# Designed miniproteins, single chains: the designs that were tried, part 67

Each design is a single chain, and the fold is of that chain. pLDDT is the mean over its residues in the fold that is shown.

## One batch from the design tools (miniprotein)

Design m2334
Fold by ESMFold2-Fast:
Structure m2334 (fold): chain A 54 residues (1-54)
Amino acid sequence: SQKELTLLEVQEKLRDVGIDTEARLTGNQKLAEEERAKFKKEFEERRRDLLRRS
């Protein structure tokens, strides 16, 4: 599932940029940090699932 892994990498980067942009607009650095930690866990889980399930 190399194609799915590549897509996940792109989606993760896009989400990261979105969070950074929103944090700059709202000035909510703590919220951005919490959101970032959460989505990093989600992407790690999805990446491992793709690697495990063929």
Scores: mean pLDDT 78

Design m2335
Fold by ESMFold2-Fast:
Structure m2335 (fold): chain A 89 residues (1-89)
Amino acid sequence: MEYYIKGLEYLSEGNLLLAKKYFEEAIKEDPDNGLAWHFLADLYHLAGKKEEAKEYHEKALELGYEERPLAKSLEELQKRAKEELEKIK
């Protein structure tokens, strides 16, 4: 849980490198965290890493995460991170 929250906080601040690091740690601690997999897919998609984005997105869907299209912009992704932070606190 802590790594996932840190990933959301860094992502909401626009720190993509630290967001990616903490979401990667989050899926190591809890491989069933479909939202962490989806946020990694979004980050890879925005970085132009199409193959990695597809793999992480597919994993999120396999885990029963409610289907959501990949973020179209950093602003959209930051908004999603802020929404998830509000649900946890």
Scores: mean pLDDT 81

Design m2336
Fold by ESMFold2-Fast:
Structure m2336 (fold): chain A 81 residues (1-81)
Amino acid sequence: SLREQLEKEIEEVIKLLKLSPEEQEELRRAFEEGVRLGRAKDEAARDEWEAKLREAIRNNDYRSALLYQAKGAGYHIGLAE
C-alpha cells in the first residue's frame, strides 16, 4: 500500500540523516498526526502547518521543515483512507 511505502521511506530518511531516537520519535509522531488529520479532513489544521512549513523554510529551520513535510505526507495518506 502507499502507507507501507511511505513508512519505509521514513525509515530510510532516518538512516540517511542519522536521526537520534528523539528525532525519530518526533518524525514518526508528525507523520501519524498528519494521517489522523487527513482522515478527519481537517483543512484548517493543514493550512496552519503549511504556513508553519513556509515560515520554517524562510528561517532556514530545516529540522522543523522536515517535521511539517512528514505531517503533510501523512495527511495525504489519511485523505486516501
Scores: mean pLDDT 81

Design m2337
Fold by ESMFold2-Fast:
Structure m2337 (fold): chain A 96 residues (1-96)
Amino acid sequence: SPLPELSAEEQAALAKLREARKEINEIIDKYVAEHPELSSELAASLTGAVLRVEAALLEGDRAAAAETLREMAEWLESKGLPEAAEILREVAEFIE
């Protein structure tokens, strides 16, 4: 559950991020079945970026959260994951 002191908008942003992460994990699971060498790199990069986005949202810094999501989307697209990148861009647009 989100923190009790979070605003309804902050709770909605965190819920959107968590649902997006679930969808992206499903895409990555299919991708790493064909590219197992990328599994640890993808997992570490996504976990780090999600933690940075959550921290920014808790501080009320929606611009920093959206920028981190866009940077992660560009990186995922460069790794051959354009569907995952688009999901993150949608979250960034929702947050801003």
Scores: mean pLDDT 82

Design m2338
Fold by ESMFold2-Fast:
Structure m2338 (fold): chain A 113 residues (1-113)
Amino acid sequence: SLPTREQLAADAERMARVLEEAARYVEKHLKIPQEVRDEVVSLLREAARLFREAAELMKSGKITPEQGRALLEEARQLVAKAFGLLMEHASDEDVEEFIKALNEATARARAEA
């Protein structure tokens, strides 16, 4: 079955929380050049902002399908850019630990719902 508008909004809010935890993890733990770290953190935080905006618009019933798709696609492109930079600059070990941290953040976000 298709997700309800409320379920889509809840999923977007959870994704925003996961991305904010991801940004915090990058700032505290990844051994990458400062300029790359700052860019990754900025991209992840902007993506989180767009997911929160999409969630608010979905909850308010003010979102058009076009606006919703545009915000979610923009957020996904920012996440893809951030992950591309991490894959290019971080060690395989740091990437593995980052993925583990993301899985733990996702589990926490689901438990808080």
Scores: mean pLDDT 83

Design m2339
Fold by ESMFold2-Fast:
Structure m2339 (fold): chain A 70 residues (1-70)
Amino acid sequence: DDIARAQQLIDQGRYGDAAGILAQYPDDPQAQELMGQLAARMGQNDGAIARYSRIPNPSSAARAQIQALS
């Protein structure tokens, strides 16, 4: 699926391609969590926090990232 493909692209360092896929799923919590992870990997801490904060029930991993970046 597209979310799994985006995760694979992030793991490969292909951030632009991953962002293109994830942008198609603005209301998907998994896609928003991956966009947060992507922003953090690119050093965009404020962007990562903003993305994670849009998830209504964030995973433990997403909550840990918010704490680490704050």
Scores: mean pLDDT 72

Design m2340
Fold by ESMFold2-Fast:
Structure m2340 (fold): chain A 97 residues (1-97)
Amino acid sequence: SAREEAVKHLREAAEHLEKAAELSGSEDFRRAAELTREAADYLAAGDVRMAGIKTAAAGVLLSEGLNTEKNEEALKHAKEALEHIKKASDYSNKYLA
């Protein structure tokens, strides 16, 4: 289902953000990973509003991490996380339609 795909992409985004945090030591990527995992859990529970709030908060931290990070491998994982968040948003919009 569209909801299952959205949850899957949020979990994949959290895994990439956790790897970016591990490679860089970035607290922004670490906190973004935690918020993205929370968003996936809320969406899996059917709480679309809280999932949206947590995803928006994660997006702010991800943007800050992307602007400040110099580690190429960490940036690669952070960009993969951003693509998964975009896919999750697209699937979530289809689920809500």
Scores: mean pLDDT 88

Design m2341
Fold by ESMFold2-Fast:
Structure m2341 (fold): chain A 82 residues (1-82)
Amino acid sequence: APKYKLTLYYNGEKLGEKILTGLGGEEMAKLFEELKKKPVGSTLTLKIFGTELTLKVLEVEKDRVKVENLETGIEAVLEKIS
């Protein structure tokens, strides 16, 4: 199963991190591949774990994507670890 690390930041402060595996890892794999197809500065609206949110793509790398939740200002880093 795919394995991802999700790290959340607000105003430069780390809020926390979680390793996502199993069904959570599979959902993150789908999100990661969609985000990697978007140019930096793009926005997309999606539903993740029952929550609708609008994300702006800030950074795209081979195994890492950084996005901002436009409703909250929280930034998320999604890293592929397996």
Scores: mean pLDDT 80

Design m2342
Fold by ESMFold2-Fast:
Structure m2342 (fold): chain A 107 residues (1-107)
Amino acid sequence: DEIRAEAERLADEILARGVDSLVEAFKEWKEKGVSPEVLVYAFLLVADRLSGGKFLRDLVFKMLKEGRTSISREEAIALVEKYLGPEFAEKFREILDLLNLDEVPVP
């Protein structure tokens, strides 16, 4: 999957640059024409790696239990806050605002 491969590359780039660069890097990538789907997936992968795999595990479990393919913006922000704290939740809020997304698709 090309979307997955691009998202994995961007997640690796963020982890190499440091998480404090995350919002600025996502602004740059959006301006260069990287799709919102790739950018959201890249953030979810960063969150997953920083949580030791717990973030995507809980996200996928919630999706399967509810028969959904996306979660609301506020549900996604709350899950980021649970595993990574309020500062990362605010970074995610800024990214969702940047991408004008009210729903977060799950990969």
Scores: mean pLDDT 81

Design m2343
Fold by ESMFold2-Fast:
Structure m2343 (fold): chain A 74 residues (1-74)
Amino acid sequence: SLAAALAEWRERREQTIAEDPSLRPLIDLVEELLRRLAAGEITPAEAARRLLEAVARRHRAPREELEAALERWE
């Protein structure tokens, strides 16, 4: 369920932010998109597009930082 997915995300969010505080903006974006998706304010396709755009912008950050962020989220 979406509620279960959100609970799991919150747990992983705490761990990820504690390990790398620089990930907070990306985590905040994911939480906002999930909240909007749950409220029916945004489609899954729009949420995916916005997330991909944020990840693409982060590609301009050091490569190692982006790879570490993706590894911790997975």
Scores: mean pLDDT 69

Design m2344
Fold by ESMFold2-Fast:
Structure m2344 (fold): chain A 90 residues (1-90)
Amino acid sequence: MREELLKKHREIVLEMLERLHRLASGIATVPPTAEDREVAELLARTSGLDPEFIAELAAQIRAVEALPPEVREAFYRRVRELEEEARKRF
């Protein structure tokens, strides 16, 4: 049962991260930096996630932080919606 619960949680987390990546890509599209890729490789070793996906997500989140406050607030509002949906599934 423990392994099944961990797999279910991992699948929900991956689904939410993919939705977050799609939302960030809709607002800003930037290539990952060397630093993003280094962090992604470290996280991939511990989480089992795709390092390219982690690097792209990190780069896009950083790009969103550089946008005007109105656009950034719209992004965080959508992130909160994803968090609420994820909470209902846990």
Scores: mean pLDDT 70

Design m2345
Fold by ESMFold2-Fast:
Structure m2345 (fold): chain A 100 residues (1-100)
Amino acid sequence: MKELEEVETRLERALELAEKAKAPKSLIETFKRAIELVREVKENPNDKEKLFEANMTIGSAVLAVAVWTRVGEIPKEVGEEIMTLLSWAGEVIQKLLEKV
C-alpha cells in the first residue's frame, strides 16, 4: 500500500528532524513507536486496533512537538515542519481507520 509507505517515509523524516534538533528522548521514542506501528499496519492493514494505536501515537507526537517548540526545546521552524509531516501522516491513518 503506497500510502502507508509514504506515511512511514514522512514519520522517518520527522524523526530525523527531531534527532537533529536534539529533541527530548521521550519524543524520539514516540516517533520510533509510531514508525513501528505503521510498519505493523503495512503487514496487516485491516488491524483496527493497530491503526487506532498508530493514530493516537501520531496525535500524541503532534501535541508533544507543539509543547516542546513552545518551550524552546525544538526550534520553531523545525517544529512546524515536523507538525506538517505528522499531520499528513495522521490524516492518512485516520482515513484508513474509517475504511476498516
Scores: mean pLDDT 85

Design m2346
Fold by ESMFold2-Fast:
Structure m2346 (fold): chain A 86 residues (1-86)
Amino acid sequence: MLEHIAEVSREAIAQAPAARAELIALGVPAAVAEAVVAAVTEELQKALEAAEAGDLEAAIEHLNKALQTALALADLANAAQAARRA
């Protein structure tokens, strides 16, 4: 479990530049894209650190926070696209 959380967190952090570029390409303002990707990356980094320390509870908590932030980003991106069409 901990090794898997560490692996998933490292993989997701490695994808951060691509995710930021994709959001900007979709019309999300660069500052907003950078802030949200940074927030997700921060929680993933904390999940990785907790997993490496053997703290399964903290690792899961930070993974859940990263997921919640990513879902909030999806809602924000949908709202931004709707605003552009209005």
Scores: mean pLDDT 75

Design m2347
Fold by ESMFold2-Fast:
Structure m2347 (fold): chain A 70 residues (1-70)
Amino acid sequence: MNVEALIAHLSHPDPLVRGVAAHMLGSLGEAARAAVPALIRVIREDPDPRVREVARQALGRIDPSALAEV
């Protein structure tokens, strides 16, 4: 799976695409550590509360310690 492409999709205008990208990054776990800064931004700033929730769950699967940053 291409982590860089999934990180890029976190900035997509369609909230469904952003949500799917966040979920897929979470499913990769620790291998998706490069996505941590982008996921933190989504959790703080995304206008869609569903996308924010999926990103928070993904962050917890990738790096639980990073949840303190949000």
Scores: mean pLDDT 85

Design m2348
Fold by ESMFold2-Fast:
Order: structure tokens, then C-alpha cells, then sequence
Structure m2348 (fold): chain A 91 residues (1-91)
């Protein structure tokens, strides 16, 4: 259902946010990220891009959900910006 897809996307965004915050804290504390942490960062970027594509599809299929989808899109785009900034800072 649309509600189940929405809930799954919200969960994915939350997981990305929590992992991003942990990586940001580690970079501030250690001054660098390990190869494994950089690989995790790349996976998180891919996950957000996939979620953004799913949100675009849901908006097309379910225009009645537009306001809820716009909120999730804004959150995902802000997280992508933070991940990209962290990637540049860690290199």
C-alpha cells in the first residue's frame, strides 16, 4: 500500500539521519574517517538517492499525499547535502 511504502521511506530516512550524525561526530572527534566509514557514507548517499526517486514515483501515483511527500523530500534533500559536505570534509 501507499501507507506502507511511505512508512518504509520514513524509516530509511531516519536510519540515514542517525548514521550520518554518528559519522559527523566521529569526524569532529577523530579528524578523519576510516575507509570503512567512507564506504558507509557512499552507501548512505545511494540510499537517499533511491528514496528520493521513490518519493517522486509516489507523488505521481498518489497526488493526495503531496504535503507529506514534500516534507520527506525536504528532509532527504537536506540529509543528502549534509552527506555530500561530510564526504568533501573527510577527503
Amino acid sequence: SAEERLANIELEIRVVEEQLEALEERLEREGSLSVVELATLAVLLGSLDFSLRLLERLEREHPELRERLEELRRRAEELRRRLEELWERAR
Scores: mean pLDDT 86

Design m2349
Fold by ESMFold2-Fast:
Structure m2349 (fold): chain A 72 residues (1-72)
Amino acid sequence: MPLPQPSELSPEVLALARRVADYLEARGFAPHPGLPLRIAERLRDVPAERWAETLVEELGIPEAEARAIVEA
């Protein structure tokens, strides 16, 4: 799928996607310049109250860590 343009994404979704990308990089995932935009694409249509659940389902992030990332 094509990556969304940054202007198509809310600042909240972009900030969340950046935190998720930083979390994955800290866990040993290779840095990828498109990773924040790919994460934002998955979250763009998801209400904020479901972001933590989406991170668990789509990226396999543990629930407690997903909630911490959303709240950061």
Scores: mean pLDDT 72

Design m2350
Fold by ESMFold2-Fast:
Structure m2350 (fold): chain A 102 residues (1-102)
Amino acid sequence: NAEKLLEKLKRLLLKPKVSEEELEQLLAEIDALPPDEKTTFVDLLRTEVFQLESDEELLKLLLKTKEEIESETPETVLSLRLLTSMNKENALKLVNKLLSLL
């Protein structure tokens, strides 16, 4: 269910520390979504989490976040949040998973 998975992602992003187990479970649940639910998840991610008007804006945000994580120079709220709560490898896994949905 896309809505339940979004709530799980929102809670994970608010945590001071994210375990590898919690992240891997979230990534597996994203992969298990049927194509229509993946589209719903992307729409909800864009509108509810990031408050962006288009998938193009979401793509730009995720690509910039990926670059900042790879260089370890966080400037976006998202890159700073991810690098504070998890290691670089796990932060990249999450961003790459979200990019794969676009």
Scores: mean pLDDT 86

Design m2351
Fold by ESMFold2-Fast:
Structure m2351 (fold): chain A 89 residues (1-89)
Amino acid sequence: MKGEVELDKLIKEKDKDKKKIEEAKKKAEEGLEELEAKKPEIIEKLTEEYKKLGYDEEKAKERAEVVVETALQLIKIGYEFLIEKVEEV
């Protein structure tokens, strides 16, 4: 009967969707952890770029820290929003 086959397919599709959602959530969490771990390296790289633009080391570092901190906060808010949406499903 068509109804029994459709129910089995719906269950299998729902399980696949759950797995994809869990994988996306795990990748988002891993990405956030990697960004936090690499924060000092990103600040150092951006500090060097500001130095190339003519900023002294202290000003270059302060600007790099503000820009990286702001960018990481925006990314973190984005990840938190994505995780909340994934958990709603």
Scores: mean pLDDT 73

Design m2352
Fold by ESMFold2-Fast:
Structure m2352 (fold): chain A 79 residues (1-79)
Amino acid sequence: SEFEKKIEKLTELVRKYMEETNGEVPLTPELLAELAKEAGIDLSVEEARKILEGKLGFKSLEPAIEEALFLMQKAISKL
């Protein structure tokens, strides 16, 4: 639940960024990592790249966290 709230905040930050830039500035892995830090998520540039590519898997994370990250990937992919 706490991690889900951080993902919701990250999704809102990404949405606002894309609205403010009118989609003219690409969402890079570097920018996604910075927005994640603002949401309180420790996300590396490499992990951010894998999220944007839809390739990120968290086999070592608890199922709830994995599902929340999967929902975040879907939300970002639709932006």
Scores: mean pLDDT 65

Design m2353
Fold by ESMFold2-Fast:
Structure m2353 (fold): chain A 99 residues (1-99)
Amino acid sequence: MQPLTPEQVKALADSVADYLIARIEADPRLTPEQREALRKAVEKIKEYLVNDPEKAQRLAQALADGDRDAFFDILYEIAEKVMTPEEAALFREALERLR
């Protein structure tokens, strides 16, 4: 895969964040407090992707290959680095329904 440009990394991070936020908003089982916590968590993931072009490139390749498992595994790796254990657990539970 060709290396992503900085603009492509930002576009990917924005798209991933938009996708995750849309799914969080559509989940009727989340409380308002959980939605706020998850929105902040998604912003942390977006910032991480912009600052880690290798991880962004791996995520883009998983998307291009239709490798859903790899896509979610990469998101979970980022979550563990940028979130508290409780936030990461809530994020994983919300995303399990998208696999």
Scores: mean pLDDT 80

Design m2354
Fold by ESMFold2-Fast:
Structure m2354 (fold): chain A 74 residues (1-74)
Amino acid sequence: SSKIEEGRRLVREADEIAREAERQGNRRGALGAGVSVGIGQISLGVGLVTKDEELALRGGEYALRGAREAVAEA
């Protein structure tokens, strides 16, 4: 499913943003991004188990948006 694959891709991008923020010493941005990644991963996982492709995609979108916002606000 393209939506599930996209959701996974977006969560991976969000996680990379969180890890980069941590490496740069942006502790606030890294924490906020990490929380967004965690929530997105839960939604992705639920979407996979329930076969809700929209939930999986929205989880990825939430993770990426949240990670970008957290790093920008720090």
Scores: mean pLDDT 86

Design m2355
Fold by ESMFold2-Fast:
Structure m2355 (fold): chain A 81 residues (1-81)
Amino acid sequence: GPLPPKLLERISITATFETEEALDEFEQELAKMGVKVTRLSPLSARVEFIVDEEERQKGRAVETLARLLASEVKVERSLVK
């Protein structure tokens, strides 16, 4: 039979930091997870990635780290069809 549709989720995280050092730490920790950070300003960065169901833990880890290190975090999630 046909394979069920693969559920892909796009996660976009925009984080604002109190210091440039906090942003540098965030970028270094995400690099260990293979996640690229896009710097928007000296104190703000965006992370965008697509996860399938097996990669959900990675998405949660990135969001948790952003919430621990950043002063403000915006998370946007959407299903990719």
Scores: mean pLDDT 79

Design m2356
Fold by ESMFold2-Fast:
Structure m2356 (fold): chain A 100 residues (1-100)
Amino acid sequence: GMLGLSLEEVEERAKRLEEEHGVKVTVEERGHVIEVRIEADGKELVLRAARDARGLAEILAEAIIEEKLPEEEIEELLEEAREAGLSEEDIERVRERIKK
């Protein structure tokens, strides 16, 4: 998982990716989340890295909303998040954000 990565560690990895693969990488800090934008061969890939458990909860909630995941897949994802070390408080934050 990307949980526990600092902004500095993500920026270091981004620099290595640019040097090793000749791609353009942009790193932006968004509170508990670090957004990494990679531009290569006219294509753009956006990755989100969690700085902490709260950042991971924010990424999961946004992914669930964007992809309109069915309830079964949401519960599987939240179970994996618990196994990855998210607290029940963080899981409840995800549920509150995705509720209709």
Scores: mean pLDDT 72

Design m2357
Fold by ESMFold2-Fast:
Structure m2357 (fold): chain A 81 residues (1-81)
Amino acid sequence: MPLTEQARAALIAHAEREIRLAAARAIKKNPSVREQVERLTAEAVARVREAVDAAETVDGAWSAASQVVTEFVRRLEELVA
């Protein structure tokens, strides 16, 4: 079933919000990594948009966005460890 533009926008907005919240927490925990976190945030937001845009179903878009967010959070955890 084709994914609607409204559903794509909602999924992107949700994933972008999660990415930005995780980034803010990482910077608060270790301000010295701010530039690296900001770069990773920009990359993750772009990847979410690409992944959701490539998906044809709501489940596929959700899965793809969730994977990008999970990989981003993991990279931040490694950076502030």
Scores: mean pLDDT 84

Design m2358
Fold by ESMFold2-Fast:
Structure m2358 (fold): chain A 99 residues (1-99)
Amino acid sequence: ADYAIAFANAGYFDLAEAAVKLALKRDPNSADAYIAMAYLYFLKGEWEKAKEYFEKAVELDPDNPYPYIVMADMLRRAGKFEEAEKYLEKAKEIDPSLK
């Protein structure tokens, strides 16, 4: 999952997508793989699909703030600062120690 995000950031979207599909084939319940899919679709401008994969990651591990942090960072990169803050606040609700 982390490697898929790194590939997407480098602009290697086809490699990122292949890496995520391989991870999901190995473990279809991998929350990390769904986070990576959400990030990939967000970078492609497919916001609704990105949200669907993000929500799937949250369903698989609801006590994990990481999906919300990743979504907040994606929204900040897109200049959607108000939406990013909403996702960061949800991460803080799960883990109040986040600053």
Scores: mean pLDDT 74

Design m2359
Fold by ESMFold2-Fast:
Parts: structure tokens; C-alpha cells; sequence
Structure m2359 (fold): chain A 61 residues (1-61)
């Protein structure tokens, strides 16, 4: 599913930004959780995780 690849790419970008802000542990958790959700076929869960990460980044900047 092309959505899964886009979500993984977004998760990688969000993780890099979190890491640059000093949130290395949260960056790893975002990547691991998105990959696990995609592997389980739960695309909606993967979307939620990415959206939460992006909202957190926006609030921190």
C-alpha cells in the first residue's frame, strides 16, 4: 500500500526533527510504533502516531 510507505517516510522525518530537538527516545518510539502498526496492517494507528508526533513538534517549535 502506497500509504504505508508515505507514513513511514513521514515518521522518519518526524523522528529526525524530534532527535534534533533533543527527544531521541521519542524519535525511536515514533519509528518503532509506526513500523509495528504498518506490519500489523493497522494503517489508521500508523496515521495517528505520525499525526501526534507532528503536532508535538509543532507545539515545541
Amino acid sequence: MEEAKKLLDQAKRAARELESLGFEKEAQEVLDRVESAIKAGDIDKAKEIVEEALKKIAELI
Scores: mean pLDDT 80

Design m2360
Fold by ESMFold2-Fast:
Structure m2360 (fold): chain A 90 residues (1-90)
Amino acid sequence: MTITVGAVAPNEEEAERAAELLKKQGFEAGVVRGEKVMAVAKAPSEEEALEAARLLEMMGFKAGVAVDGEIVYASDEEGAEAALAAEEYL
């Protein structure tokens, strides 16, 4: 079972800041650079992933959570895209 968290950031500095928050939670995390800049992570549990997504949203990010490639939570379509991207890059 793969649990992923992703967040879309307005720029690379903010994506790195989001990834650092995810790393502080103990997640395997990184930044993906493309047409959108995203922070992506693997979480040890769905509960911890949902809490991380809420923290990212409180910081102003669009965030989402996926389990085995299925969206279980997303702030919007961009948050869902970021959560799915985490499975491909981690």
Scores: mean pLDDT 82

Design m2361
Fold by ESMFold2-Fast:
Structure m2361 (fold): chain A 81 residues (1-81)
Amino acid sequence: EKEQLLQQATEKMTQAGKRLYESGPHAEELAQIGDEGVQALEDGEKAVELFKEAARRAEQVGDTQASDLLKQAAEYVEKML
C-alpha cells in the first residue's frame, strides 16, 4: 500500500531526473530540488512542495515532460498523506 506509492514516487523521480539532465543550463538546479524531494519522502508534505517547485521550474525551461513526471511524483506522495 504505502510501499507501492513510495516506489511509484521514486520511479517517477528517477525518470524526471534523467529528463532534467536533458533540460540544458537549468538541469543542475532542477536535479538538486528533485534530490531534496526524494530525501524528504519521510516528511511527505515537504517532499510534495519540493516536487511541485521542481515541476514549476521545469515548465519555465520548457521541459513539460519533466514537469509532468514531477507532478505525478507529488501526487503519489500526496496519496500517502
Scores: mean pLDDT 68

Design m2362
Fold by ESMFold2-Fast:
Structure m2362 (fold): chain A 83 residues (1-83)
Amino acid sequence: SLMRQITILEFRLIALQSEIYLAIKKGDLEALERSLKEFQDLVQELRQLAATADPKEQQHALTFIRKSEETVQEILEEGKKKL
């Protein structure tokens, strides 16, 4: 189902947030660059999928994307402060 696919992509975004955090903590710039690229690609895929959903599912997905992007931005800013 569409809702199940959206949920799976959302869990994958959470996993990528953790990968980004760990890459920064380890100072692994290659892993960081790869994870950021995968995050952006996954966000784009989720946006495209959400556009085919009903208005409630679309709002949920867009809110999740916004919060995920904010979380990654906070992780990156905090990482810059500690390095």
Scores: mean pLDDT 85

Design m2363
Fold by ESMFold2-Fast:
Structure m2363 (fold): chain A 68 residues (1-68)
Amino acid sequence: KKKVLLVASPDKERAEKLASMALKEKGYDAAIILENASVAEALKLAKELEEKYGYDVEVVYDASAALD
């Protein structure tokens, strides 16, 4: 199954850095940066991607968060 990261953060620089790290170092297949999206909007998109396409979706609201 495809692993997708959704980053919903007002900090574009941190969001881009986190997305790049997810793709290169954490084994994600895709990363989507949501500019000016709320947590609710990101979770709605995550559910649509999981239900429609069968993706394994992780949502990060604060781009300062670590992917552990």
Scores: mean pLDDT 74

Design m2364
Fold by ESMFold2-Fast:
Structure m2364 (fold): chain A 79 residues (1-79)
Amino acid sequence: SIEELIDKARELLAQGRLDEAESVLNKAIEEVKTKPVSNETFNKVVSLGWELARAYAKRGELERAQEILDKVIELVKSK
C-alpha cells in the first residue's frame, strides 16, 4: 500500500539511507499518480519528498536535492 511505502521511506530517511529512501519515495509517487488517494496521503508523499531533498542538501548533494524538489513540484502541479 502507499502507506507502507511512506512508512518505509520515512524509516530509511531516518537511518540516513537516502538513495534507498528515494527509490521507495519514487514508488509512492507513481502510486499517487495512478490511483485515487486522500489529500492526507498526497500531502504525506509531498512532505517526504521535501524532507528527502532537505537531507540531500544537508549532505552537500545539491544536484540530487534539486532533482527531488523538481519531482515534488511536478507532482503538486499534476494535482
Scores: mean pLDDT 85

Design m2365
Fold by ESMFold2-Fast:
Structure m2365 (fold): chain A 61 residues (1-61)
Amino acid sequence: MDPVLREADVTYKGKTYKGTVATGPDGRALASFEVDGEVKTYEAEVSEDGKSATVTGPVPP
C-alpha cells in the first residue's frame, strides 16, 4: 500500500511546526518538519482528522 501524505500542524517540544505526515501500511506515522533550518523526521501520533500530529518517537534532549 502507498503511504498517505498529509500536510499537518506538527507539535514538537511544545511548539507547532508546519510539516508533512506519512502514514504507512503498518500503521506507523512519521512527521517531517523543519526546525532551525534542519529537516527532522520522527514517529508521531496523528489526530483522527489528520490535521495535527504530536511527536512521540525518541527525541534528542
Scores: mean pLDDT 73

Design m2366
Fold by ESMFold2-Fast:
Structure m2366 (fold): chain A 70 residues (1-70)
Amino acid sequence: SRADKAWNSFMSTLSKEEQEKLKEAFKEKDIQKALELVRELLLKINEGNELEKGAYMGALDTLESLLSTL
């Protein structure tokens, strides 16, 4: 799905530790906390790699849609 592709693209730019932290927050923390962590990570990625901005904004859009339906 579009969400799976965008999510996988986003996750591939994160360190292993960041990936595990996000997965844990998504499953164990409340949905708003997981969403805030994603936004913070995307801001850091954008600061370092503006060329990837478009792809990761797409991942954020799909993730926000998924979280809002839970």
Scores: mean pLDDT 62

Design m2367
Fold by ESMFold2-Fast:
Structure m2367 (fold): chain A 94 residues (1-94)
Amino acid sequence: SMEERKRRLEEIYARLESLEFKIAVARGMKRANPSLAEEMEEEIERARREMQELVSSLTEEEIEELEKYMREVRGLDDESIERFRRLIEEARER
């Protein structure tokens, strides 16, 4: 149904946003406290792997619908959409 499709897109987007947030926090902590550098690099690598796995699981139709959802519902700018497109391309090259 349309409602189930929308909920799935919301769940995918929320997971992607959560993973990007985890990476941003880990990078910030690494900059603020160099003694945490190794631990934070491991957190970043874990989040990157989860992000690549999630993106690799998406169909072409889901990717197009997710991009439209991010643009039209979440109001993301062209820079954020291009960042998402690069993430898709990187996942496909591996």
Scores: mean pLDDT 80

